Designed miniproteins, single chains. Designs and how they scored, part 64

Each design is a single chain, and the fold is of that chain. pLDDT is the mean over its residues in the fold that is shown.

## One batch from the design tools (miniprotein)

Design m2222
Fold by ESMFold2-Fast:
Structure m2222 (fold): chain A 72 residues (1-72)
Amino acid sequence: MDKKLFERAKKLVEEAKQGNDIAEGVALITLAVLIKYGSPEVAELARKAADALSQGNYDEAIKYLDEAIEKV
């Protein structure tokens, strides 16, 4: 259920934006699962979100996650 994993990742990124470092780590692991086991389109959207999150760009990560949730 890719949509559920993207919804979970979005919630975790929102918590990371508020300063929760554990939520940031769990979000990155969740996105890594989507990159490894998702379809090529799912993997590409998850990778863009993970790259933005790794750069501390929480708003851009949330934007890519919203796009993924809308498409899956």
Scores: mean pLDDT 83

Design m2223
Fold by ESMFold2-Fast:
Structure m2223 (fold): chain A 70 residues (1-70)
Amino acid sequence: GKEKALEAIDLAEKYGKNLEEAQATLLFWSNVLGALEEARKAQLAIDRAVNDEGITDVKEALEKAKEELE
């Protein structure tokens, strides 16, 4: 679960050109890897980073997602 979600986040960072594409990539690979529940928590952390903290950097938003899964 958690390790597969972290792998999906790394893929989102590598292939996502912006936050929307990174979130789509995260969901796609989380589905492929079988980590959808952890991906949902990661998405909520990204949403908080963007909407509450004003984070626009893809890597910084994805790091917040990784911290939420810890």
Scores: mean pLDDT 76

Design m2224
Fold by ESMFold2-Fast:
Structure m2224 (fold): chain A 98 residues (1-98)
Amino acid sequence: NADLIAEARRHVEEAKRAYENGDKETAIEHLKRAVDALEAIPGPLSDEALEVATDVYVLAIKLQAMDIAKRVEDIIREKATPEQIERFKARVDERLLA
């Protein structure tokens, strides 16, 4: 799973770069690739994967890419523990209010 997490993280970093450059289309394409990698991770969600999923979600909301945001919510619902869900909510709130 480390390879899939690394792949998702790489795509998040490229999406952030594209977003900062005003390239919304490229940012959304990289977020789709990040979610594809996260969805491919079998079993329960690791804390490292939770951090990457949170980054994808926040950027998807900022880009109004609601299909991607929903896919992240589905991952959290299916694979995260209650403690991870609370961490996800808190981190999303902090980053969207910043």
Scores: mean pLDDT 89

Design m2225
Fold by ESMFold2-Fast:
Structure m2225 (fold): chain A 73 residues (1-73)
Amino acid sequence: LEDEVIANLERQLEEAERLYKEGKFDEAKKVYEQLIATLEDILSRKDMLTPEQVARFEELLERAKKLLEEIDK
């Protein structure tokens, strides 16, 4: 289940990166904001996750935040 969630979030990040490269900044920003909100919610329940899952979600969150910051510049 968590592996499917991680895979789905990774696909969403890839779609947002594609939108960004196409110049669709508003659409990319919305996807990044949604990803960040979802990841923060998941990470609020660290007690229910393995250390490996926490690390993977934190990596995705950092990537999404960095890309969102680049759009907002």
Scores: mean pLDDT 78

Design m2226
Fold by ESMFold2-Fast:
Structure m2226 (fold): chain A 76 residues (1-76)
Amino acid sequence: SKKEQIDKLLAQVDKLTAQAAASTNISEVEAQLELIRQLGEQAVSLTDDPEEKKKITEKINAAIAAVEAHLAALRA
């Protein structure tokens, strides 16, 4: 089902977010950030429900913010 596909994509985002947080390699973290954005866009595209789109978007934005904060710290 579409819900199962969304849940799988969000699980991949969670895994990538954890991997990015554990990495000290700037290029690796940047690549993981790009993948999180791509997977988030795919997950949003799988639903027509505005409330579900909002929940997915909030979760993806939180993951992006966390990885960007870590990336900024690595660049300092």
Scores: mean pLDDT 88

Design m2227
Fold by ESMFold2-Fast:
Structure m2227 (fold): chain A 72 residues (1-72)
Amino acid sequence: SILEKSRESEAVFREVFAELAKRSQETGKPVSTEEMLDAMIAALRQAGLEEAARQVELVKASIEAIKAKRAG
């Protein structure tokens, strides 16, 4: 991976995945990719991991750009 992942970033990712999985199980509604990425960005920023949050934002922007090109 070209991204350096700290132990803190990995812990934040696991916590976000666990929370979203629990919400999905409780509501019966699937978690969208956009909701997952937004939750990761918010959690990383709250943990003070701004560079990791920025990398996730770039991934989100790339996905949105690809979708826009295919939709029109």
Scores: mean pLDDT 77

Design m2228
Fold by ESMFold2-Fast:
Structure m2228 (fold): chain A 67 residues (1-67)
Amino acid sequence: MTPEEFEEWRKKREEGMPLEEELEWVAEKTGIDVEAVELMHEAAQNPDDEALVERAAEAVREYAEKL
């Protein structure tokens, strides 16, 4: 993510960007699949759910291996 993309994200957030649009934007800018970004978001909201956290971590590992 470039500094310009980060500033664009901040502006959209300030303007009331919907959560769904935010997750799609992050997926587009990072190259991570929307499904993986959604899993990461759910894991962040439920850090005590070990199964969900493990699923999110596994999805991230799949993308890290491609990099």
Scores: mean pLDDT 69

Design m2229
Fold by ESMFold2-Fast:
Structure m2229 (fold): chain A 68 residues (1-68)
Amino acid sequence: MEEILKYLEEKTEKLIKEMKEKYGEEMAEEVKAFNERIKEYIKSKKPSKEEVDELFELLKKKIEDSKK
């Protein structure tokens, strides 16, 4: 669990930087809010790193779709 939480934090920092560069500060705040929701999900469901990766890809797609 803690390894997954650390992985989430590292992946969140990278995504925050990427979204900030592409879409500005507001998108970085949305990624932070998503991270808090995923931390609660990890604590309750104990997902794999692959499942966390899928959730981040889904978030990225939703952000891109919302800008279309």
Scores: mean pLDDT 74

Design m2230
Fold by ESMFold2-Fast:
Structure m2230 (fold): chain A 65 residues (1-65)
Amino acid sequence: MLTPEQRRAIAERLRKAAEESKNEETKKALLEAAELLLRGAPSAEIGAALVKALNETGDSSLFEV
């Protein structure tokens, strides 16, 4: 389980990656995952969004804690 600090750190990395992305689908996936992390959505929803963002970016380092 992620601490609030870890969730914020991952969300910040995802937001920065989204701002740097020129692909609309990638940007949407990253922002969605960041929003779910910050609002404390159910763990299943957070997990699904993180997997989607990983598949869109191919960069697992964005999700490391």
Scores: mean pLDDT 74

Design m2231
Fold by ESMFold2-Fast:
Structure m2231 (fold): chain A 84 residues (1-84)
Amino acid sequence: MTLAEKAEAAFKRVDTDGDGTVSADELKAIAEELGYSLTDEQVQAGIKLFDRDGNGVISQEDAEAAGFKSIGEAVAAILEALYG
């Protein structure tokens, strides 16, 4: 499994509202499932990388606008950018 596939699976478990968006709390939960420990500052930086609309969440449209095919791929890119 790739990091993107693991992130997509984790996202589907933490998306409690089923709205298809990733909030700061959800991003932190996904990171923890994947073995990453993010600070609140890193979580906010990750959201801001894709949050073009300033709504505080990452949507499928935000991921596609950034050139990714899925939210899981975008989350994997955030984790690699913040931790790698």
Scores: mean pLDDT 75

Design m2232
Fold by ESMFold2-Fast:
Structure m2232 (fold): chain A 68 residues (1-68)
Amino acid sequence: SSLDYGQSLEDVKKAKELAKKDPSYEPAYKELEEKNRDLVQLQEESLKSSEEFRKKHRERVLQKLLEE
């Protein structure tokens, strides 16, 4: 069920971490990623948007410092 957005993404993240430490968890991770592919895609888009926001904020701070 995709009704719990946060829980589904958290489960995928935990499965990924477990697979990094123990390859026997890789099939479970891939299954969760496949079932939640749309949610994983949305998370990636959200992270990209956050990175652009941080980049613009950092640039503005630097411009302000250089103009002082």
Scores: mean pLDDT 71

Design m2233
Fold by ESMFold2-Fast:
Order: sequence, then C-alpha cells, then structure tokens
Structure m2233 (fold): chain A 71 residues (1-71)
Amino acid sequence: MSIEEQLRLAAEYFGLKASDEEIREAAEWIEKWLKENGLYEPKVKGDLIELLIRHHFDVEKTEEEAKKKYS
C-alpha cells in the first residue's frame, strides 16, 4: 500500500475532507522528509501520517511538529 493510499484511507476513517491533490502533496512530503532525515522505520512513517491527519493535511504545521519530535 502506497503512502498516498494510506493517507486517503486515514482521511476517510477520520472523516476529513481532503482533495486528491492535498493527499498527493502530503504523500510526496512524507517521502521527501523520510529520505532527507534517513528515517525509514514504519513507526516514523505512521507517525507522520497521524500528524498530517491531526493537522488536516497542513504540511507546514506537520513539519514543525515532526522537527520537534525527531530533533
């Protein structure tokens, strides 16, 4: 299952309205962030998905929280 598919299912499960474009941009951000930080653990990926859902796909707010958590 792709990150994009995981984000879409999570958004539907939590009743969030997100466009296909927002989900794609969020998935691309997760892949980029994981690669840049060398963090490929399934737990970290799941945590980033959780943060994106919590922030209603606001990548900027999610990135700020992720930096605090994984500093």
Scores: mean pLDDT 79

Design m2234
Fold by ESMFold2-Fast:
Structure m2234 (fold): chain A 64 residues (1-64)
Amino acid sequence: SDAIIRKLAEQAIKLSQQTGKPVEDAAKEIADELGKRYRMSKESTRVLHADIVVKARELLAAAA
């Protein structure tokens, strides 16, 4: 699951860079789309969003 979260975090960072939106908003769009596609609960979608945001922030901090 960590490898999947890393890939989603990388996608959120790219989406943030392409759109100018905060990475938190990009991560929410990705989590919401996956939640709908896989019919996840609202709670699971919120956890996924939080996991993507935390990982994206770690990756951005490591790159700085």
Scores: mean pLDDT 86

Design m2235
Fold by ESMFold2-Fast:
Structure m2235 (fold): chain A 55 residues (1-55)
Amino acid sequence: GRRLLAEVRVGPYRARVYESDDGTLWTEVENPPYRGFDPEHEAIAEELNRVFAEL
């Protein structure tokens, strides 16, 4: 199975980090109602990098 390790959020964007039974990390990002360039869209990727650095 997979376990939820962390959830990150920036504005309307959410991502979840899961760990599988073999220790593999998986990321799920919710589909945002995105139109045009949005700094919050970039920020969610940076928060994911921070989460991975802490694992």
Scores: mean pLDDT 67

Design m2236
Fold by ESMFold2-Fast:
Structure m2236 (fold): chain A 61 residues (1-61)
Amino acid sequence: LEGEYESPLLGKVKLTNVEGDEADVEIEGQGKAKAKILRVEGDTLTLQIGPLAPVELKKIP
């Protein structure tokens, strides 16, 4: 699950320190936050990042 992801809304997002359903995220241009992993489906993650609505992210190679 750790690695780089992207979304049209957030740009590039780096996921680190995955432990259970929680992780640290670093959002390009916005900084660092805590996230909850709501769903994993292949290369697609759905995360709850702080106060934001749930966001769908795609894994970057």
Scores: mean pLDDT 76

Design m2237
Fold by ESMFold2-Fast:
Structure m2237 (fold): chain A 77 residues (1-77)
Amino acid sequence: SAEEQELREQFLQAFLTFGEKMKEKLIGSEELKQVVVDIIEAAYMLLGEKKELDLEKMTDEDLLAELDKFEEYVLSK
């Protein structure tokens, strides 16, 4: 419905805003990295995509690259 699309857009905008704020905090916080992974996976699921991130196999640079991909993906919708 139109109401569902409006709520989806508001949710994605909130995600984008918080994603920017989280970039500064990611380096040096393992707990925050897990939260960011969960958020990215949830956002992809909301957009109808399957996204799986293995934090154990990721460097800080890999996670920052995934945040950049996530932001580009959200902005492309």
Scores: mean pLDDT 71

Design m2238
Fold by ESMFold2-Fast:
Structure m2238 (fold): chain A 63 residues (1-63)
Amino acid sequence: NEVEEKGREALAAASPEQRAIIREIADKLREIGDGIDEGIKAYQETGSKEALKEAIIKRIGEG
């Protein structure tokens, strides 16, 4: 996809220090994505929006 291609090009042109910052942001976004996936599973098992919310908060480290 064009968005992914442009993102890869930007990373290739970035300095090592800029890449480190971008990687930290990407890692945080991945943690949030994992929390959403866990939350969806909890919601499917319990039907509880609170269980969904708790799973996401647990992953991002806000308790």
Scores: mean pLDDT 70

Design m2239
Fold by ESMFold2-Fast:
Structure m2239 (fold): chain A 90 residues (1-90)
Amino acid sequence: MADSETHVKGKAVGPDGSVEGETVTKTVGDTKYVETEGTITHGDKTAKIKAKAVLSSDGLTLESEVEIESSVPVEELETPDVTEHEVEVK
């Protein structure tokens, strides 16, 4: 079990689509694990983004990986116009 865990959820919606995401920060001893998962929807296009980062106890090593699953090529993915923003911290 992590020594501490913080969840941050964000959602933005507009007429052209939505952006939703959650970031989970876990601390195990002196090591921090940050996981971000998001979904972007713009019209008929949807992309899921997962990013993980690990910061070592000495703060000198950062390892990160990003995975993108998209219904269209990344070059065609546009961020929707969103007018409503909501952030929830747990």
Scores: mean pLDDT 67

Design m2240
Fold by ESMFold2-Fast:
Structure m2240 (fold): chain A 70 residues (1-70)
Amino acid sequence: SIEELKKKIKELEKEIAKNKDNTELRMQLVGERNLLLVELSKILREKGYTPEEITAFLLELQREIAEELG
């Protein structure tokens, strides 16, 4: 579940980067990404992650995405 959400978020970020000139599609993809980030945060909380641990997890995910995009 967590790993599947991470993968989907990374895939959406790559699609957002590819569609920087298509504002309508990019906004739809950003919306989908944000919903997955909310879902990921909920699952982490339900698994007993503290707010600080959730923040650290999301920052690490953002770092991984930045590295993959260049």
Scores: mean pLDDT 85

Design m2241
Fold by ESMFold2-Fast:
Structure m2241 (fold): chain A 99 residues (1-99)
Amino acid sequence: EVEEIVREAVATFDSLVDQMLKKGLVTPELAQVARDIFRLRARRIARENPERVGVDLAQELTALMLRLIGLDINRKYGLPEEVIERERAVLEEERRELE
C-alpha cells in the first residue's frame, strides 16, 4: 500500500515534469534536481510517517510544482538570472541534505 502510493506519486510527478520540459518551462538540469528531491522526500515520508504518506506526498508534489512554475513565471517577467540561479542552488542544497 505505502510502496504503491509512493510509486504512483513519483510517476505522477515525473510525468508532470516531463510535460514542463517539453513546453520549455524547466531546464533538464532543474528537472533532474526536482525529480531527485521528490523521490528522496517521498521515501523519507514513507519511512517516517507512513500513515500520512498520501497527504504528505500530495503537499510535497504541489509545493515543488509551484516552485518550478514560479521560477518560469519570474524568468519570463524579467527576474534577474542571478536570482533564478540562487533558487536553483537552494534546490540543489535541499537535494544534498536528502542525499
Scores: mean pLDDT 81

Design m2242
Fold by ESMFold2-Fast:
Structure m2242 (fold): chain A 79 residues (1-79)
Amino acid sequence: MEEIERLKKETLERLTELIRRSSERARAGDMDGALELMREIERLKRDFIDELVRMGVPRSEAERIADELMRRAEERVDE
C-alpha cells in the first residue's frame, strides 16, 4: 500500500509538470516541443499502469487509477 501511494504521488507530480511544460511550449508556438512532452506524458501513464499491475493491481483498476491521476494533474495545471 505505501509503495502504491508513493508511486501515485510521484506520478501525479511528474504528470502535472509535463502537462504544464507542454502547455507553455504550445503557448510559445513550439508545437513540436509540446507534442514531444505529450508523448512523454503518454509513456509515463503507460509505465505507471504497468508498475501497478506488477505490484498486483488488476489492469482495469490500474487504468482507472491512471485516468484519475491524469484528470487531477490536468485540473492542477489549468487552474
Scores: mean pLDDT 84

Design m2243
Fold by ESMFold2-Fast:
Structure m2243 (fold): chain A 74 residues (1-74)
Amino acid sequence: AATQARRDAAIDRALAALEELHPFKPGDKFSFSGKDFGTASYVAETPEEAREIYRQSLRKAADLGLADAAANRA
């Protein structure tokens, strides 16, 4: 329960910051790097796909941040 609330808050904050800095547009390069999924680069062709990719990336980033913080402390 608490994890879900925290996740949503982090995603909302990140999305708002991204919208202010850079709006979602086709042709924008997205790079993901992680130990589990490796490195992936995508070029959004449509705004709809870009928006979904951003959401998924933020969701994963928030999850990795939380898990990584616990692992690093231990």
Scores: mean pLDDT 57

Design m2244
Fold by ESMFold2-Fast:
Structure m2244 (fold): chain A 82 residues (1-82)
Amino acid sequence: MPSDEEIYEGVADIVIGVATLLARQGKVDEAIEFLVRQAEKFAPKYPKVAARLYRHAADLAEQAGKTDVAESLRKKAEELEK
């Protein structure tokens, strides 16, 4: 059967999909906040899932010209991937 990690990696894909839809509607700040909130929830048990969500939030922030926010989020992802 799928492991918790495999299940939550699938959940991360769904979360990223929802954030992408929000960003396409011009709701980039809401998309970033959504990804960060989900990453915070996953970080204690599933740090690799949280790191992926932080990286996607950083990519959205960079595309929106929020370079400082993007750098902060990338650092959070790097800390969780170790």
Scores: mean pLDDT 82

Design m2245
Fold by ESMFold2-Fast:
Structure m2245 (fold): chain A 62 residues (1-62)
Amino acid sequence: MVDFSGVPSDLLSELLQVAQEGAADPSVSDEETMERMREVARSRGQTVPDEVVRLLVDLARQ
């Protein structure tokens, strides 16, 4: 499992919500969803590893 200890829990929740919204909208690609997630992280002054972003998208696609 990917380690989330460096990412605040409120940011993780927001990123998962964005991933779920992307998964629910067939007009939005996984790449677009991941870029939106990176923008959310940047707006919070955080850098999130690509592995975390990809894992959240994968979980939302389950």
Scores: mean pLDDT 76

Design m2246
Fold by ESMFold2-Fast:
Structure m2246 (fold): chain A 80 residues (1-80)
Amino acid sequence: SMEEQIEKLKKEAEEVGDKAQLEEAEKRANDIKEVTMKLMEKRAKQEGMSPEEVEKLKKLIELNAASILLILVKRMAAQQ
């Protein structure tokens, strides 16, 4: 279900945005994902999280990144 949600969000972003909007939104979403991933890695180390907990959080971060991508693409498309 989470993987299906990620795929659906990515597909919707591709339908809404043009090529330039998608490229810009993907760059921004990836930058946010990288920062979030680093913060999660630091937190996991400090709190002694299990590998299973870390993998679950990685999936949630991927879902959030896909949501951010769609939000950014919709915003860029609306500003034309």
Scores: mean pLDDT 84

Design m2247
Fold by ESMFold2-Fast:
Structure m2247 (fold): chain A 73 residues (1-73)
Amino acid sequence: LSEEEIKKYREAAGKALEELEKAGIENAALAVKTFLDAVINGESIEDAIAKAAELVDNPEKAKEILEKAVKEV
């Protein structure tokens, strides 16, 4: 990933965190950190979202929020 792409994913991760917390999803911060770490380590966006969603109480809702956030990158 380029420096500019990493910045965009960090911004998307911040917005995803806000939306996950508004939705009442537990472990939102850990999920977002897991997503961002996976993306920066070169994992696919699909795998990064799946790993993050697995950590929360509502995986389907978390996937929707994360997928929406990454579409802005």
Scores: mean pLDDT 81

Design m2248
Fold by ESMFold2-Fast:
Structure m2248 (fold): chain A 68 residues (1-68)
Amino acid sequence: SEAEKEALKEKAKEAREKAEEYDRLGAALRAQAAADPARRKELLRQAILYEATGGVYLMLAASYEIAA
């Protein structure tokens, strides 16, 4: 139905927004790591986790788009 397609599109949009949020958080942590040698390794590890989480949300968004 049209309502089901619209619901899936909204879920895809939310997932893409989450992916972009995590991408921004990862970028911010990478910038912090560049400015803080003492915490660089810890901040980079956290950035990688956020980037990976963003990737999962992109896959989720694609799945909703295919189902729509």
Scores: mean pLDDT 89

Design m2249
Fold by ESMFold2-Fast:
Structure m2249 (fold): chain A 83 residues (1-83)
Amino acid sequence: MIDQGKKLFDQSVKLFNQSIDKYKQGKVDEGNRLLRQGIDLSSQSISLFEQSGDTKSAQEAREKTSSLLDKYNEVKLDQFRKS
């Protein structure tokens, strides 16, 4: 469970980074799709950690997801300022 949860979370992080890159390229629809996929995989990862009783990994995944969403919002605001 923990190994699968980590793999899903690593994939989630990759999707968040790809979403940010697409947003910087002005590809908003692609960025939004990748963001949604990243959020979904993050939620699945957190659920797997919680099911395995790994509350620490679940909490760390929640904190990291929050941090990535904050970075995404900063990029989105920067694009609005440059428009």
Scores: mean pLDDT 80

Design m2250
Fold by ESMFold2-Fast:
Structure m2250 (fold): chain A 94 residues (1-94)
Amino acid sequence: DELLEKISELMKKFQEALKNGDREKAAKYLDEIAELYEKMGFKAQAEYFRGLAHLLLGNREEAAREFDHAAKVYKEEGDESLAETFRRLAELAR
């Protein structure tokens, strides 16, 4: 799957940017990963990676909103365990 290969490449670039202390570049790679998950129809995964990007930049309130949205998506999909996990992530981000 071409999209999964691109995600794998972006994950490696993200890790390299973190290792180099480049938080802004690392956050941009997380946003690109989120965009690819969104194209695949995986909304909750996309919101998770956007939330991580916001946390990395110190935008805690925006991160909490993304995690709350992911929790709603998982609840709608019937995954109460993941919905609970993402509600807790949102609380920790605030």
Scores: mean pLDDT 87

Design m2251
Fold by ESMFold2-Fast:
Structure m2251 (fold): chain A 67 residues (1-67)
Amino acid sequence: SAADLEKLRKDLEETLEFLEKSEDISLIEQTRDRVIGLAEKLKESHPESSELLEETAKRLEELLEKR
């Protein structure tokens, strides 16, 4: 539903804000891998959720590249 997608977007933005302030590189890497795995699982059943997760994974990868 649209409400579920909006909740996911909010949860992902809160996670990104937390990790941007974090010095725990391992936590960022683990979160990236988890988000990628979830995006792959949802690609056919929930394509909009998968797209948000792929965008989030890209932003996490950018955080890792700057460290």
Scores: mean pLDDT 84

Design m2252
Fold by ESMFold2-Fast:
Structure m2252 (fold): chain A 66 residues (1-66)
Amino acid sequence: PTNDQLAALARALAADGFSAEQVRRAVALVQRLGEEVTPEQVAEATGLSPEQARRAVAYAREAGAL
């Protein structure tokens, strides 16, 4: 992902009420894994619920980060 795509993801997550720590962990995971990232990995890394983790992955796709 580009820095602009990761910044767009971070803004979307923050707007949905994710904490700064959850945003940092989710962005770092997407940057590391790209298209291989799963909602289960996001939930494990961030402590988010399965539903919140699915939304995080959807935001990453919308931002073009996947």
Scores: mean pLDDT 85

Design m2253
Fold by ESMFold2-Fast:
Structure m2253 (fold): chain A 80 residues (1-80)
Amino acid sequence: MVPSDAELEELREKALAGYREWLAANPEKRPSVEEARQIKEQSLAALRELLDQRGYSDADKERLLRFYEELFDEIIEELS
């Protein structure tokens, strides 16, 4: 089931809060900006393949990929 815009915004807020809390508890595990960019690239490639295999529409694929790309970009910006 494709998430609504409200569900995606809620997910984004929870993901960012959870990530910040995890970093505060595990500062020694903080990734570099380069490592975070590699994780973004690998994760988006895997997600694109998964969405293609699951038969998502082009519009739904673009929407979900954009959401996760923006989420990763926010995390990378906070690491900078």
Scores: mean pLDDT 80

Design m2254
Fold by ESMFold2-Fast:
Structure m2254 (fold): chain A 79 residues (1-79)
Amino acid sequence: SKTQVLELEAESLEELLEKAREALIEAGLHPVTAEIAAKEMREEAERKGIPRDARVRAVITVTTTDKRVKVEFELEVIE
């Protein structure tokens, strides 16, 4: 098993999602898996009512095993 923690900040939600997608690919995830994770992050942000123009931070935990990849994330607004 391999665990990586990625911390990202951006001036908007769209910028954060793009950075997250790129960082996940760089961390070794398949591009399709990274796109799915970014989509799930967008859905969670919308569910939490995070404004599109808010400055935001994400902490993403990627756990890779020989059978699966698990992506967990925590989103917050920065004042």
Scores: mean pLDDT 84

Design m2255
Fold by ESMFold2-Fast:
Structure m2255 (fold): chain A 58 residues (1-58)
Amino acid sequence: MPIKLSDEEIRSLLEAAGLRTEADVDAFVAQLRRANPDMPEENLAALRARLLATLREL
């Protein structure tokens, strides 16, 4: 299933997971990949892009 989160939901995820740097986002995405090995790569890439874009707005 494609990850379709709003900007507000992405910001909430950054705050809830304590993601403050690009390295934190990369580590979080790597954790999701390990926890969900059947998740399509495009879903992880989309989530990473949205997390990084929102982080840059801070």
Scores: mean pLDDT 75

Design m2256
Fold by ESMFold2-Fast:
Structure m2256 (fold): chain A 88 residues (1-88)
Amino acid sequence: MSAEDYNRKGKEYFFQGNYEKAVEYYEKALELDPLNDDAIFNFALAVSKLTNDPSLEVRTVELLIRQPNNEEAKLKLIEELREAASKI
Protein backbone atom coordinates (compact mmCIF):
# COMPACT_ATOMS: atom_id res chain seq x y z
CA MET A 1 0.00 0.00 0.00
CA SER A 2 1.12 3.59 -0.66
CA ALA A 3 1.32 6.39 1.90
CA GLU A 4 -1.84 7.84 0.28
CA ASP A 5 -3.64 4.48 0.71
CA TYR A 6 -2.74 4.37 4.42
CA ASN A 7 -3.76 8.01 4.90
CA ARG A 8 -7.13 7.27 3.23
CA LYS A 9 -7.73 4.24 5.51
CA GLY A 10 -6.84 6.41 8.51
CA LYS A 11 -9.48 8.94 7.44
CA GLU A 12 -12.08 6.14 7.11
CA TYR A 13 -11.43 5.05 10.71
CA PHE A 14 -11.40 8.68 11.91
CA PHE A 15 -14.85 9.31 10.40
CA GLN A 16 -16.09 6.12 12.15
CA GLY A 17 -14.83 7.54 15.48
CA ASN A 18 -12.13 4.85 15.73
CA TYR A 19 -9.27 7.23 16.51
CA GLU A 20 -6.90 4.45 17.69
CA LYS A 21 -7.10 2.72 14.28
CA ALA A 22 -6.86 6.10 12.54
CA VAL A 23 -3.55 6.78 14.39
CA GLU A 24 -2.22 3.31 13.37
CA TYR A 25 -2.84 3.99 9.66
CA TYR A 26 -1.56 7.59 9.75
CA GLU A 27 1.66 6.30 11.36
CA LYS A 28 1.99 3.75 8.52
CA ALA A 29 1.55 6.60 6.03
CA LEU A 30 4.28 8.61 7.81
CA GLU A 31 6.63 5.56 7.76
CA LEU A 32 6.42 5.65 3.93
CA ASP A 33 6.33 9.46 3.59
CA PRO A 34 7.56 11.18 6.81
CA LEU A 35 6.89 14.73 5.55
CA ASN A 36 3.40 14.15 4.12
CA ASP A 37 1.54 17.26 5.35
CA ASP A 38 -1.91 15.64 4.96
CA ALA A 39 -0.83 12.63 7.07
CA ILE A 40 0.83 14.88 9.71
CA PHE A 41 -2.32 17.01 10.01
CA ASN A 42 -4.65 13.98 10.18
CA PHE A 43 -2.38 12.28 12.74
CA ALA A 44 -2.56 15.44 14.92
CA LEU A 45 -6.38 15.50 14.61
CA ALA A 46 -6.67 11.84 15.67
CA VAL A 47 -4.24 12.28 18.61
CA SER A 48 -6.12 15.43 19.69
CA LYS A 49 -9.37 13.40 19.75
CA LEU A 50 -7.74 10.56 21.74
CA THR A 51 -6.18 12.96 24.31
CA ASN A 52 -9.10 15.45 24.27
CA ASP A 53 -6.48 18.18 23.69
CA PRO A 54 -7.09 20.52 20.72
CA SER A 55 -3.72 22.30 21.26
CA LEU A 56 -1.93 19.61 19.18
CA GLU A 57 -4.23 20.30 16.20
CA VAL A 58 -3.71 24.09 16.54
CA ARG A 59 0.11 23.80 16.73
CA THR A 60 0.13 21.46 13.71
CA VAL A 61 -1.98 23.85 11.59
CA GLU A 62 0.30 26.77 12.54
CA LEU A 63 3.47 24.83 11.64
CA LEU A 64 2.15 23.60 8.27
CA ILE A 65 0.91 27.09 7.27
CA ARG A 66 3.75 29.28 8.64
CA GLN A 67 6.73 26.91 8.23
CA PRO A 68 5.79 24.42 5.46
CA ASN A 69 9.46 23.61 4.69
CA ASN A 70 10.70 23.25 8.28
CA GLU A 71 11.58 19.51 8.22
CA GLU A 72 13.15 19.54 11.72
CA ALA A 73 10.03 21.09 13.29
CA LYS A 74 7.75 18.61 11.47
CA LEU A 75 9.77 15.60 12.68
CA LYS A 76 9.82 16.98 16.25
CA LEU A 77 6.03 17.49 16.13
CA ILE A 78 5.50 13.91 14.87
CA GLU A 79 7.55 12.57 17.83
CA GLU A 80 5.49 14.72 20.24
CA LEU A 81 2.30 13.30 18.68
CA ARG A 82 3.62 9.73 19.04
CA GLU A 83 4.50 10.35 22.70
CA ALA A 84 1.02 11.77 23.38
CA ALA A 85 -0.65 8.77 21.65
CA SER A 86 1.51 6.30 23.65
CA LYS A 87 0.12 7.66 26.96
CA ILE A 88 -3.44 6.57 26.11
Scores: mean pLDDT 82

Design m2257
Fold by ESMFold2-Fast:
Structure m2257 (fold): chain A 73 residues (1-73)
Amino acid sequence: IVPLVEQVTQRVLDILRSAGASPETLRLARQAGRAALEAARYYEQGDYDRSQQIADQYRDAMEAAVAAATRAH
């Protein structure tokens, strides 16, 4: 699961970079990717509660990254 999350994160960053995303958008996307990677590690360890807690804690950061990528400015 961890290698899959890393591959997905890299692909998203490549797409955003190709689309001319701002440094701020790329920073938010990297932050979201790190949170997803950490959550995936806890999931692999069987700590589903902590995985969910991390996902919930960083949900707003992930949403902010998506919103920044889709806004006109």
Scores: mean pLDDT 69

Design m2258
Fold by ESMFold2-Fast:
Structure m2258 (fold): chain A 94 residues (1-94)
Amino acid sequence: DVIEALKRLIGLEEEAVAAAKAKDLEAFLAAQERIAELVKEHKDNKEFMDIYYEAHKKALEAAKASKEKDDFDRAAVGYQAFRDALKEALKKLE
């Protein structure tokens, strides 16, 4: 179910944001690993992957546009944009 997969992904993106803001490398890497596992589980779901790639693109653009010099602060900006893009996609499916 794309809706349930997106809800799970949004939660993991929020964990990544929280870890980045806390500058907790262990928690940040753990969140990234869980995101990678979830994406791998859904790699053959075209609808989920299309939403994921679009949100990921927005995350990279936000991080690149960020004036933050600290890697964690830049990561927080990127993962916040990722989370927000996924929430917008979820809203359109509901």
Scores: mean pLDDT 86

Design m2259
Fold by ESMFold2-Fast:
Structure m2259 (fold): chain A 57 residues (1-57)
Amino acid sequence: SMQQQLQQQKDQVKQEGVKEAGKLSKESKTIEESHKISVEVGDKIRQQIQQLEQQAQ
């Protein structure tokens, strides 16, 4: 179903975002930079999920 495909895509976006945040956090040299990366990745994930929901309609 389209709902199952949408949920799978959302889960994939979340997993990819967590992996990317983890990689960037390892490359960051300060807690402050790590925090900024987490916020930016969170915003990107939210935008991608919103786009997927709009496309599913």
Scores: mean pLDDT 75

